Designed miniproteins, single chains, continued (5). Designs and how they scored, part 27

Each design is a single chain, and the fold is of that chain. pLDDT is the mean over its residues in the fold that is shown.

## One batch from the design tools (miniprotein)

Design m16917
Fold by ESMFold2-Fast:
Structure m16917 (fold): chain A 68 residues (1-68)
Amino acid sequence: SELGEKMRRLREAIKKAAEEALKQGVPEDTVKKAYELAFNEVYSRLLNGEEVTEEDAVELFKEHLKKL
């Protein structure tokens, strides 16, 4: 489905950003929590009919990393 394909792409974008954070030495537990928070927010926005770009998804992940 179109929604499923959008979710897959957004999840991949967050996962790639998470892998980069791990390479930069951010603790695994912190990265995992930021990933889950960002994914949940992206999913909620999509269910509400909002447009979410890969750039938006990565920025949400980075914002959550900074607050942890």
Scores: mean pLDDT 84

Design m16918
Fold by ESMFold2-Fast:
Structure m16918 (fold): chain A 97 residues (1-97)
Amino acid sequence: MKEEELKKKRKEILERANDLTFAIHGAGIGLKLKEGEEISVADAMMQVMGKLVQAEKDPSIKEKTLAEMKELMEEAGKAKPEYARVTQRGAEALEKW
């Protein structure tokens, strides 16, 4: 994949991941997670996003980071089943990357 395409898709994924995280925290995750758990999930998401930014220079880190992001999206969907549709679309986008 071309470098310019990779940069565009990376920005789109970061925006989508942020939107997904905030939407689920506000509407769904708060029903099951305690405040400390919400902070922990946000920290994990930030770490994965940070690795994704760095992964542009290292394909092996990129593949692992994208897999971790996909797992986090799927787990978020399980926390609130009504968000499974959004999580599925996010996973499909990551597979095309």
Scores: mean pLDDT 51

Design m16919
Fold by ESMFold2-Fast:
Order: C-alpha cells, then sequence, then structure tokens
Structure m16919 (fold): chain A 95 residues (1-95)
C-alpha cells in the first residue's frame, strides 16, 4: 500500500504538471475544446490527490479502506490521463 501511494503520488504530480502546461498552450492557441479537456483533467487530478491523502490517513488503522481510496484515486488518474491525451492531440493539430 505504501509503495502504491508513492507510485500514484508521482503519477498524479507529473500528470498535473502536464495538464497545466496543456491548459496554458490551449489558451495561447485558442483551442476551446482542449481548454475544457485540460480543465476537466485538472479537476480529476485534484480528486485523485484527495483520495491519495485519505489513503495515507487510513493506512495504519484501516488498510482495506486505504486500498479502496487508492482504487478511486487510480480511476481518476486514468480518466485524467485520457483527457490529457485528447487535449494534447488537439493542441498538436492546432500548432
Amino acid sequence: LEEEIDELSDRVSQLGMKARYLLEKAEELGVPEAVELAKQAIDFIEQAVRYINEAREALETDPEKAREYLEKARSFIDQAENLVKKAEELIEKAS
């Protein structure tokens, strides 16, 4: 569980940096669809961060609940990754 928390924390950190970069690029290039996708990805990333933090808090007292929180975090990260990929594709076409 601790290793999974570290892995997901690293993934969400990197994904958050990429999503913010893509939001800035989409705004610069005037691609409204990519702006909306990047904003949605950032929202999912924020939700994933909350679940990762809840998993850390539950780790010592309720490992089963910690695992449940990590599965929720992973789901949000996967959704955010898909949105980031789509936003990146739209930005590449506009560049």
Scores: mean pLDDT 87

Design m16920
Fold by ESMFold2-Fast:
Structure m16920 (fold): chain A 106 residues (1-106)
Amino acid sequence: SLKEQIKKDIEELKEEFRRALAEGADPFTLAQIASGIIIKLFEAKELGMDKEEIVKILNEMRDLAREAGLPDLAEAFDYAIEMIENEDYEKYLPKIVELLQRAGQA
């Protein structure tokens, strides 16, 4: 099913992000993977994935970015959490996009 495929895609993107951080991937690559994670989690929410599960994954990715010294990526994940919790896409989506673009240029 589409829901099962998205869950698999999310797990693969999580592992890709962890590997990219461990290997010292360039900022653009890290921002692209982070963007992919946020997009897939948003798609998962639309397909009825539990908000708590989505927020847990975003917190995990934020903590990895913060520990790696990537503040713009960590803040992008924080705004993604706020977007999911408050359902205010118009407020938070532009902030996420700006932070991901900034992170990719570092």
Scores: mean pLDDT 87

Design m16921
Fold by ESMFold2-Fast:
Structure m16921 (fold): chain A 100 residues (1-100)
Amino acid sequence: GPDRVPLLSAEEQARRAELVARLEEAVRRLERLVRELAEKLDATPGASREDYVRVVGAALFAVAAAEDARLLARGQLSIEEGEETLRAVEELIREVEERL
């Protein structure tokens, strides 16, 4: 019937769990770096509006990525979509680190 949830293979479940753990750790790292950048900008006389917009954008993206990790854990996001979110978080981590 239409109420049946698709059975995930043990291998697919393991891959999903590993990706969730990696994404959750990447989100925690991004959140820490965003806090450090925000503190640096707050201590910097004449910090630009563009710098503050980048910090806010990174903080909002971290929230969205955390929700993707939750959806991925529930089987409501594909592994491919989770991998794309992880790549985007890792790219943003590099961009934030370059500004510290």
Scores: mean pLDDT 84

Design m16922
Fold by ESMFold2-Fast:
Structure m16922 (fold): chain A 110 residues (1-110)
Amino acid sequence: EITYKEMAEILFGILDVDGDGVITLADLRAFYDRSNIKLSDESVQLLLDHFDVDGSGVVTLDEFLAYMDERLNGKLDEKLSKEQAKTFLTNFFNSFNIKVTQEQIDEMIS
């Protein structure tokens, strides 16, 4: 079993496409391009702004964890089953119009 925090850290790593430790507009664009979803620059910027709590123009791990903590009502340290993790990941990506396959979800939590 994994915690919500561990799952959020996995999500951060997936969105941080270049691995520089921050999520940029370019990272989100690259992620959407890999998902074969065409979004306008304006739509990608709005998504970034949702995570960018301090308005820095990038999303740090701390900002992402703060966003997730708020969304999860402070339950980052709670454990979830593999099936709960899959459901949460699927719903998370769907909420941002990102289509993920079950194979991709399985790889994320393996």
Scores: mean pLDDT 73

Design m16923
Fold by ESMFold2-Fast:
Structure m16923 (fold): chain A 80 residues (1-80)
Amino acid sequence: SELEALVARFEARLDAVRAQLPSMSPEERGQALRELRDLRDEVVAEGVRLGVDLEALNAAHQRLSDRLAEVGRLALELLS
C-alpha cells in the first residue's frame, strides 16, 4: 500500500541520516531532520485519507516520532 511504502521510505531515510549524521554540517542535519518530520506527517496524513483507525495511527505516529527524537538527540550530541 502507499501507507506501507511511506513508512518504509521514512525508516530507510532515518537509517541513512543516522549513518551520515557525523559527516553532515549543522545546516545539513537540520534540513535532514525537517525532511524526516515532513515524511512522518505524510504517513499520518495518508493514514487519515485511507481511513486507518485512530489507535493504529497514534501507534504509528508515536513510533516514528520516537525514532526521529533519537536521531535528533544524536545530532545535539555532535554539537558538544
Scores: mean pLDDT 82

Design m16924
Fold by ESMFold2-Fast:
Structure m16924 (fold): chain A 89 residues (1-89)
Amino acid sequence: DERWEKLGEEAEKNGLTDEQIVEALIRQLALARGWSEEEVENMERKELLDEVLEELEKRIEEAKKRGMEEAVEELERLKEIVKRVKEKL
């Protein structure tokens, strides 16, 4: 039961860069999908970031259905971070 919105809080608290936040999100995605480190390494970077964005969209929709406004805001911030990192590829 991983709370992705907590990654935004921890990132701000620890002064993480956008790239470090994206690496944390990729690790959480791998855990959620049951992917090994080897499987992650074999994926194209753009494909990994697209998968992270898709998972964030699903979690945003779920949080909206539950009326979790703070979680929606944090997940949308994480989505913007992933988009910024993807633009630099």
Scores: mean pLDDT 81

Design m16925
Fold by ESMFold2-Fast:
Structure m16925 (fold): chain A 67 residues (1-67)
Amino acid sequence: MEEAKELVEKLKSPDPDVQREAAERILANPELFEAALEEIGKLLTSPDPRVQELAGRVLEEAVRRES
């Protein structure tokens, strides 16, 4: 899904506002989250610690919202 890929790419943005918008959009749409899940999981192994932290927070928040 192209939209999910674009949002995952925005999670790697140097702009924190762009990262926040992408994270909220993924979390607001369960279909987008499901489509992005594998790629978000891969971001946990990113060489950028900022990206690793954001990916972890997105996954944690998704579990909190679905639980």
Scores: mean pLDDT 77

Design m16926
Fold by ESMFold2-Fast:
Structure m16926 (fold): chain A 88 residues (1-88)
Amino acid sequence: SPLEALRARLEAEYDKLVDEFDKHLAEILKTMSPEEKKKAMEIYLETNRKLRELLDAAVRAGTPEAADQAVEQMKKLIEEAKKEFEKL
């Protein structure tokens, strides 16, 4: 169905973004002190909670427009988190 296809596309994009974010975190953690790692993990966990909230809201809305908006907001949240990591 169109809704199943939309949900699958949204979940695939979410999974891709989370996988890329996880890989980025894994690389930067190698260069961090224990104190920086703790702060990075706090930013990471908060960002992932927000990403999940955006996914769940877009799934409930069930429109292509909501899905596209959610993906763009997820990308912005990840870029914001990456900038916060750079400040540690």
Scores: mean pLDDT 89

Design m16927
Fold by ESMFold2-Fast:
Formats: C-alpha cells, structure tokens, sequence
Structure m16927 (fold): chain A 62 residues (1-62)
C-alpha cells in the first residue's frame, strides 16, 4: 500500500519519474554485469542506482 502511494508520487513529478527510471535502468545493467561476473562494475552501477533512487524519493516528498 505505502509503496504504491510512493510510486504514484514519484510518477506525478516529471523530474522524480526521470530519476527513478534512470535508477531502474542502472539496476538492470548492474544485474546483467553481475551475472557475467563483472562484480566491481556491477557494484558501481548499483551504487549509482541507489543514489538516483534516493534523489527520486527526495523529489517525490517535495
């Protein structure tokens, strides 16, 4: 329930939506790299994704 409400807030704000989608793409890329054994690059992309997701959440709460 609360996750759905937060998602609605993110997608109601164009800047938050953009950052959230960027984070989702980085999570996907990092996941693929991890499967390929590129652990350091995967970890770096996941860290970047976490930062962008945090930005999206901050913007959604404004």
Amino acid sequence: SSRLELTKRIFSNPEAREKYLEAAMLYLEGGVLALLGEEEEAAALHAEADRKEAEALRLAEE
Scores: mean pLDDT 85

Design m16928
Fold by ESMFold2-Fast:
Structure m16928 (fold): chain A 74 residues (1-74)
Amino acid sequence: SSADIFDEVVAILVETNRRIAAAKTPEEKVAIWEEGRERIRALLAERAPPEWAAFAQQVLDEVDRTLEHLRAQA
């Protein structure tokens, strides 16, 4: 269901943030977020219904904004 997909996206974000908290360098944090972004993209591309296209893009855009910020600090 749509709720299950949302819960899985949240679970990926929670796991990604936990890994970032343990990371020692800005470069490690970028790599972790890039992995998390790809996991979210793949999940949404495979399992999200067409009605979710705008929501999926918004989620990925928000992750990309965080990545841009982290890359600027690396």
Scores: mean pLDDT 82

Design m16929
Fold by ESMFold2-Fast:
Structure m16929 (fold): chain A 99 residues (1-99)
Amino acid sequence: MTEEDIKKNKENIEKLYEEKIKKAKPEEKKELEAIRKLLKAYDYYSEALKYLKEKKYELAEEYFEKAKELFEEVRPYVDEEGLEELLKEMEETFKKIKE
């Protein structure tokens, strides 16, 4: 995976985040909490990718797991199809670089 691929993955996550916010439901409190968790998941995923590039695999794995946990937690509040694609891409990216 190239540095350009990592940048594209981050841009894809940003677009997915914007779409999820755009589709927010009338129940503001739960939506705001989900948005905050989604932001945090995005930040953790970015840190995981940074550590993978630096070959700090233990830290990369820790942050990747934190990101995945938060993405799974927000699943009921976001577009299911888009989130599943993101999680699959994250797992494939991590495994491919780890090897």
Scores: mean pLDDT 69

Design m16930
Fold by ESMFold2-Fast:
Structure m16930 (fold): chain A 88 residues (1-88)
Amino acid sequence: KKLELAKEVAELLIKLYEKLKEELLKEGKDEKDIKNVEYAIKLVEESVEALAENNTEEELQRLKLQLEAALEGTKEAMEKAAEEIAKL
């Protein structure tokens, strides 16, 4: 189901932002950068239905695969994945 797939994508995106937050903390980035990531997580949680409405099942499946790959990647790969999904 499309909504279930959108939930999976949202969960992976939240996990990606949580990993990004950990990397920012390791780099000694300030609280403003950390708060921006926390706000992005909240927006993803509130946007699951919109994600399902605005994307096809095939698009959501591709996003899921990209997010899974990004979670194994570098900070740069994680940031790029987050930016691309924010455009959806």
Scores: mean pLDDT 73

Design m16931
Fold by ESMFold2-Fast:
Structure m16931 (fold): chain A 93 residues (1-93)
Amino acid sequence: SELREAFRRHAETFARYAELYRARGNDGLAELFAELAEEFRALAEEPDAERARRAAERARELAELLRRVGAPEELVAALEEAAEVAERAAEVL
């Protein structure tokens, strides 16, 4: 499934960001990315509309927070893209 592959790729991306921020000593941000990675991994294994909606909401909230504090555009874009994929998936699940 194209959606499952997309969810898996986003999970891998967020897991890498979790490792990056943990290495930088930002445990709070590392935890947020680790939680998103697990949520998208769960969606890849068992797609569910409610879970997709929650994942999208969390990704958008984190994107808004990071944009406000001047985080790299590529990181904010990755979160917004993941939210869009999850929102679209929720409509067809």
Scores: mean pLDDT 86

Design m16932
Fold by ESMFold2-Fast:
Structure m16932 (fold): chain A 81 residues (1-81)
Amino acid sequence: NAYSNLADLYTLLKQDEKAIATYEKLLELDPSVLSEDLVKNVTLLYMSLKQKEKAIAFLEKAKELKPSLAAFIEKAIEELS
């Protein structure tokens, strides 16, 4: 959708904070868009900003929103810890 495309564009333009805000708005509007790719993209954006604690907090929230991704998200948290 438009928010996903906009977040990808901000990522390419090195506007990481805008990309994160766009993904967060997308998840607020439709949690079902949460995917392995979206989890990876947001985690990498937080890490590029050196916000490891926020990356972990995002991953914990994503696990709550979509338990089907829990195993994937738990691996990501372990790698960041």
Scores: mean pLDDT 78

Design m16933
Fold by ESMFold2-Fast:
Structure m16933 (fold): chain A 65 residues (1-65)
Amino acid sequence: SVAREAGQKIRGIGLGIDSGEIEFKVVDGKFVIKTLSKSKEAQEKAKELAKQFSEETGVEVEVEF
């Protein structure tokens, strides 16, 4: 699935973010990175990861807090 493929690529470029801090999902064909922590640091890491992934793959990524 697209989510599994994206998850593998994200793990390859991951910014030291633990799986417990963020969740990856696909909604209506779009990738979504959800932060499981309300900390500002986790939100910033999620935004950086989304930008990096979008630049590397050309896929649009949304961030949810």
Scores: mean pLDDT 66

Design m16934
Fold by ESMFold2-Fast:
Structure m16934 (fold): chain A 63 residues (1-63)
Amino acid sequence: SMQDIIDKVKQQTAEEVAKAKSRDELKAGVQKIVNDTLKANPDLTLDQISLVQQAIADTVQAS
């Protein structure tokens, strides 16, 4: 479901924030999460991709 995808992405992003030693490392980790999510879910609509990106951005900002 979309909620499961969002929850997984938020958890993975929080882990990357905790591990990243630099902004470049965090950016690379976030890019990998996006790429892996799109590969695993090739039928995501543009609106759903935007929700995934928003969840990542919100998680980074909350940290």
Scores: mean pLDDT 88

Design m16935
Fold by ESMFold2-Fast:
Structure m16935 (fold): chain A 82 residues (1-82)
Amino acid sequence: MTLDELQEELSKMKDKKLPVEEILPLLLELAKINLLDSGLSEEKVNEILEKAEKELLERYKDKLITVEELEDELGKIITELS
């Protein structure tokens, strides 16, 4: 999926409360593009994103969340792991 396609899909979800499993894959793809563009290796990017995915799925298990809220929490975890 291209960056533009990811942004379009996320825009459609804006301000809606959705299961984390519907939003998180799109945010992880966006984060992967940004981290690779920043010069991190694919191995390091995958390590960071796997840890972030596990943490967010546990935190928001059986809960609804907005794209903005999930993006903020993902960004915090990535910053800690980078």
Scores: mean pLDDT 82

Design m16936
Fold by ESMFold2-Fast:
Structure m16936 (fold): chain A 78 residues (1-78)
Amino acid sequence: MEEERERLREEAREAIARFPGVDDADISPAEGSRLLAEVLRKGKAEELALEMFKVREEEKDPEAAKKKILEIAREKAA
């Protein structure tokens, strides 16, 4: 259903929009923005958002969760 897909895209955009604002410790703002641009260009934003939510639920350590999310983003951007 197109409407459901659009809702997921919007949720993915929101999740990704929060990412650059909080990644100043492990990744430069420039690199973070570049990764997000690549993920969006490849149409992987929905997958990234879902993986981010899954990682946050499964990984209780915020530092470890952040690193896993960055690795997933790099994989989706590749």
Scores: mean pLDDT 64

Design m16937
Fold by ESMFold2-Fast:
Structure m16937 (fold): chain A 113 residues (1-113)
Amino acid sequence: MDIKELIKEAEKIVKENVSKIAKELNTSPATVKKYFKGIKKELEKAAKDKEYYNELLFIGRLVDMGVDPRLVAEKYKVSAYEVAAGYFLLLIERGESVEEALLRALRIIQTIE
């Protein structure tokens, strides 16, 4: 998995579709950009740090197993953006599209905040 290429693809999707994503999530374009900026920061960190990448995948697996994202954030002392980034990476590893994984990750942030 090339995380740097995933970041570029996700950033392109946000740039080209921010208004559509905002409507889908019942929020503002500014909020979508804020949420993506947070996810991007955590993905950039994971691209440089294999241990952090594995920690994010572990967090993503908990969410995928049906654990409440708020409980994951509280128990593991991680931000909404870390939970969302982990879930995004897990969905990509499972073969989901970048667009679908991004939408689902953004919804995780809304669940926690």
Scores: mean pLDDT 89

Design m16938
Fold by ESMFold2-Fast:
Structure m16938 (fold): chain A 84 residues (1-84)
Amino acid sequence: GKAVLELAGLPASATPEDVKAAIEELTGIRPLAVRVEEVDGVTVARAEFEDMEKAWEAARVLRGKTLTLGGEEATVTGARVTPV
């Protein structure tokens, strides 16, 4: 089934489009959808993938990576995969 990757450590300026592009460029895997939201004052991105294997591989590649989002650099401090 589909899975969601949650990324933490993102700047408040992060957009869904920038996050989607960064994931695709770094992992070679295109998410189906990306949502960026603020949860308890923390910026979190949620990326939906076709299956658990793609979401897990994306988490493995992105954990601890520095992303360039809208010209701002941010290090991914957390990457969590959940089934949908």
Scores: mean pLDDT 83

Design m16939
Fold by ESMFold2-Fast:
Structure m16939 (fold): chain A 79 residues (1-79)
Amino acid sequence: SHMEEEFKKRAQESLEIAKSNEADKLRALAKRIIEESDSPEAKQLAREALEYLDAGDISKAREYLLKALIVDHEAKKKG
């Protein structure tokens, strides 16, 4: 239960960052997903988010980061 609570807390913190309008926080989150995720799909979505950030499209970057977090979370759940 305690380890499950820590896991949920980290997931919630990542979702909060992904909803942010701060480009530097979004870039840091994208790089973290690329480095730490076991899902190739989540890594690709995070790379696409970085491309949108470089283009100045924070709204699209946020959309792709949220998708990356969902895919990463599903990959960590054995389902």
Scores: mean pLDDT 78

Design m16940
Fold by ESMFold2-Fast:
Structure m16940 (fold): chain A 105 residues (1-105)
Amino acid sequence: MPAVERLLAAADALAEAVAAGAPVEVILAHMDEIAEALEELEEILKKTTDPEVEEEILAALNRAAAVLEPIALEHPDPELRRKALELLIRIGVMELDLAVRRVTK
């Protein structure tokens, strides 16, 4: 699924940029790619009833959250911490939607 592949690629690129000590501008650009991928996944979730697609999305959301969590908690730049927290909240809302779908099926 292209949106899932985009989220995974953006999460991996973000992790590499942070590990390399990339400038704030570069890290923000990778976070913007994550935000775009999340927007696409939100639209897919509105239309899908396929549990295999839902599981693939959940796995990608878990990977993105794992990369964003240390940035939100530990990064020295307060803007990067705030942006990471905003993305984590969006991921949490999508994960809650997926959890509700599982108990209503």
Scores: mean pLDDT 86

Design m16941
Fold by ESMFold2-Fast:
Structure m16941 (fold): chain A 108 residues (1-108)
Amino acid sequence: MSDEEKKEKAEELFKQGQIAWAEGDYELAIEKYEEALKIYEELAKEGNEEAKKKLAELYKILGELYALLQDYEKALEYYEKALKLYEELGDKEGIEEVKKLIEKIKSV
């Protein structure tokens, strides 16, 4: 599969995850986002900065979904992965947002 084909497939899976979440199917949303995550992780390892940014978004989204399911351990794991990636990217908004999400979980 070409890098373009991988990107298109990951974008399709991300969209399917968004639709599933909007319909309240959190398990299907997680499945689709985890499939997209796997592709973006591969692309990011190859030095794709756009894929690295998308990885940070996906880790945050998966953290939010696991928090909705009250799986706070998995939610924190994904938020910590998102935080590390946003710090590497220098994304101040992403850092602040994820820190607030972590604090919210720790206060439960």
Scores: mean pLDDT 85

Design m16942
Fold by ESMFold2-Fast:
Structure m16942 (fold): chain A 56 residues (1-56)
Amino acid sequence: GPEPSEEETRRNALIVRATNAWINGDEEEVQRLLAEGITPAEAAAIKQAADDLNAM
């Protein structure tokens, strides 16, 4: 597919950071990233992905 824009790259980096923070149980970083502009829908999707990875 086409290369992502710089804006999309930054947004994706926030999503990746939030997912990693949830996987590691770092609630403070999750809350900071939510304040940076992650939408409730994105937050729900990130949490679902992290929960799936932690479901052992």
Scores: mean pLDDT 71

Design m16943
Fold by ESMFold2-Fast:
Structure m16943 (fold): chain A 80 residues (1-80)
Amino acid sequence: RRLTIRVVREGEFTPEQEALAAEVEAEVRAQAEAAAADPSLSGDVSVEIRQEPLPDGSLKVTVRVEVDGQSRTIVRVFPV
């Protein structure tokens, strides 16, 4: 079973945003690996994590997940 994870970081991050971005990436990666290990799911798992620093100091994270030809996009904004 194929697991593909792509991480895209756009713009200049503050040290706080970099630390938060790394933490969010680690959590999404762990969830993607758990999903890929689920024997009830067939086919490939593809995850794209897009991280964007916002002018107010927050971090915008967009996660696109594709499993068995179905896609879902989740957008979250994290204050720092």
Scores: mean pLDDT 77

Design m16944
Fold by ESMFold2-Fast:
Structure m16944 (fold): chain A 66 residues (1-66)
Amino acid sequence: ALSEEQKKALTELTKGLPDSLGTAAAVAVASAADGSLNEALREQTLAGLDPEHAARLAELIERAEA
C-alpha cells in the first residue's frame, strides 16, 4: 500500500497533468504498489509524459514497488 507521503506526491504530480495522463500515472503507481505493473505499461505511461513529469512518476513507481 502507498504511504501518505507517496499519496500526496502522486496527487501533486497529477494536478500538473491533463486528466488522461493523470489517470494513467495513478494506474501505473497503483499497479506498482500491487506488484502488477508490467514493463510495457510502465514504458507506455512514462513515454506519454514530458521529461520532468516522467522522472517524478518513475521515482513514485520505484517507491511504490519497494
Scores: mean pLDDT 78

Design m16945
Fold by ESMFold2-Fast:
Structure m16945 (fold): chain A 69 residues (1-69)
Amino acid sequence: MSPEAKEGIEKALKAAEAGDAEKAIALLQQTIREHKDEPGIALVGMALQAVRQGDLEKAIEYLKKALKV
């Protein structure tokens, strides 16, 4: 995964950990649009779905997994 994609994921992770679901959604949508073909982006998509469902803990888990790809 590119350093730029990782930076986007780290910003989204910080927003999710702060409980800012709207900011997390915006950052995750941007990261998916800009890095759609990168390894680990499927985990970012799963994190976005989890945030939309109100499951911030699950979203944080997926984002941490994505950062390890």
Scores: mean pLDDT 83

Design m16946
Fold by ESMFold2-Fast:
Structure m16946 (fold): chain A 78 residues (1-78)
Amino acid sequence: SLKEQLTKRLLEEAEKAEEYAKEAAEKGEEATLEAIGKVADLLNKATDAKKLDEEGSKLAQEKLEEALGYAIKKYNEL
């Protein structure tokens, strides 16, 4: 169904965002700042998707919030 496809896609993007944030932190300040922007954009999309699949979108939102928090913390440590 459309809901299942959206949930799967959001979760895949959330998992990629965490990996991307970790890789960016290793590359330095500019890469980490770009990762923060990308993860924030994905978080906004996950929030909007709650209208179609609240449970799946909430899980993706939580993962993206964790990735964003990680990236911001690492940026402040650089």
Scores: mean pLDDT 77

Design m16947
Fold by ESMFold2-Fast:
Structure m16947 (fold): chain A 109 residues (1-109)
Amino acid sequence: MKLVVLYAALSIHAAAAELEGDYRAAAAHYLALAYLYWVEGRKEKAIEYLERALEYLRKAGDEESAKQVEELIEKVKEGKLKGQDVLELIERLGDEEAAEFVRELLELE
């Protein structure tokens, strides 16, 4: 499967969640996108998508999860991001589709 297709799928699901007003689901898909960019070595793009997830969690009023995303951004900058940290946050947000994407990437490590 081409990585472009996977990026497109996650982006479409995020956009659908935004249209439905489900900001937590949108954030979960942006977290999965950020991790995909991170494993591909695209650190600046990973930060960009973590910042998008942060924005949507703040719109949802989820200050606890927003704070955890800020910590993930710092870990990316330090080269210390763990896929398990991303997965745990997505699972707490309750988005099984985004969680499955991150689990697949973790099994390839």
Scores: mean pLDDT 82

Design m16948
Fold by ESMFold2-Fast:
Structure m16948 (fold): chain A 66 residues (1-66)
Amino acid sequence: SHAETAAIVTGLSLGIPLEKAVKAAKIVMENKDLSPREIAELITEETGIPLDQALKIAETALKALE
């Protein structure tokens, strides 16, 4: 919940459309055992979000899970 919200809010703050931010958040939650880099690569592949922005989403969401 907190991690999914953090991912969505981070995506929106980067100018990413809500639909893509929500999809990115789901990718993080489904792949939380992967490294931030690996999750970011999946986000980029599935949504077209640039890798640097996808990495920021992944890192922020995973940090919220700590």
Scores: mean pLDDT 85

Design m16949
Fold by ESMFold2-Fast:
Structure m16949 (fold): chain A 60 residues (1-60)
Amino acid sequence: EADALYEEAIKEGDELLRRLVESARASTPEGARQVAEDIERIGSPELAEKVRAFVDALAA
């Protein structure tokens, strides 16, 4: 069983990423793509994939 605080931290992280993607897209479409690239460069491919998924979802 995962700790509730840990689950909340993961959820909050996802919400933060979604908000960042929305804000970046409101300014420039390239901004959202740049965020994904930066995250992947830092060594978090899973987070980069989430950002790309959010971009695709917002585009649809």
Scores: mean pLDDT 59

Design m16950
Fold by ESMFold2-Fast:
Structure m16950 (fold): chain A 72 residues (1-72)
Amino acid sequence: MEEALEELERAEAELRARAAAGELAEEDAALYLEALRYARELIEAGASPEEADREALERFREELLALIRRRA
């Protein structure tokens, strides 16, 4: 559990650094950060890391598709 939370924290830091460097669109970075935050909240509430990943992907699927369609 602790190890999974540390992995999420590192991913969040990397996403923020890439957004700050202009390597990632601000809207894309915000969506990914929300997904990571949701996964972390699920793990903190007692979900397994695998379950948290699945739930986060399912929750943000429509937002990711809408973002892709908006950019296309």
Scores: mean pLDDT 72

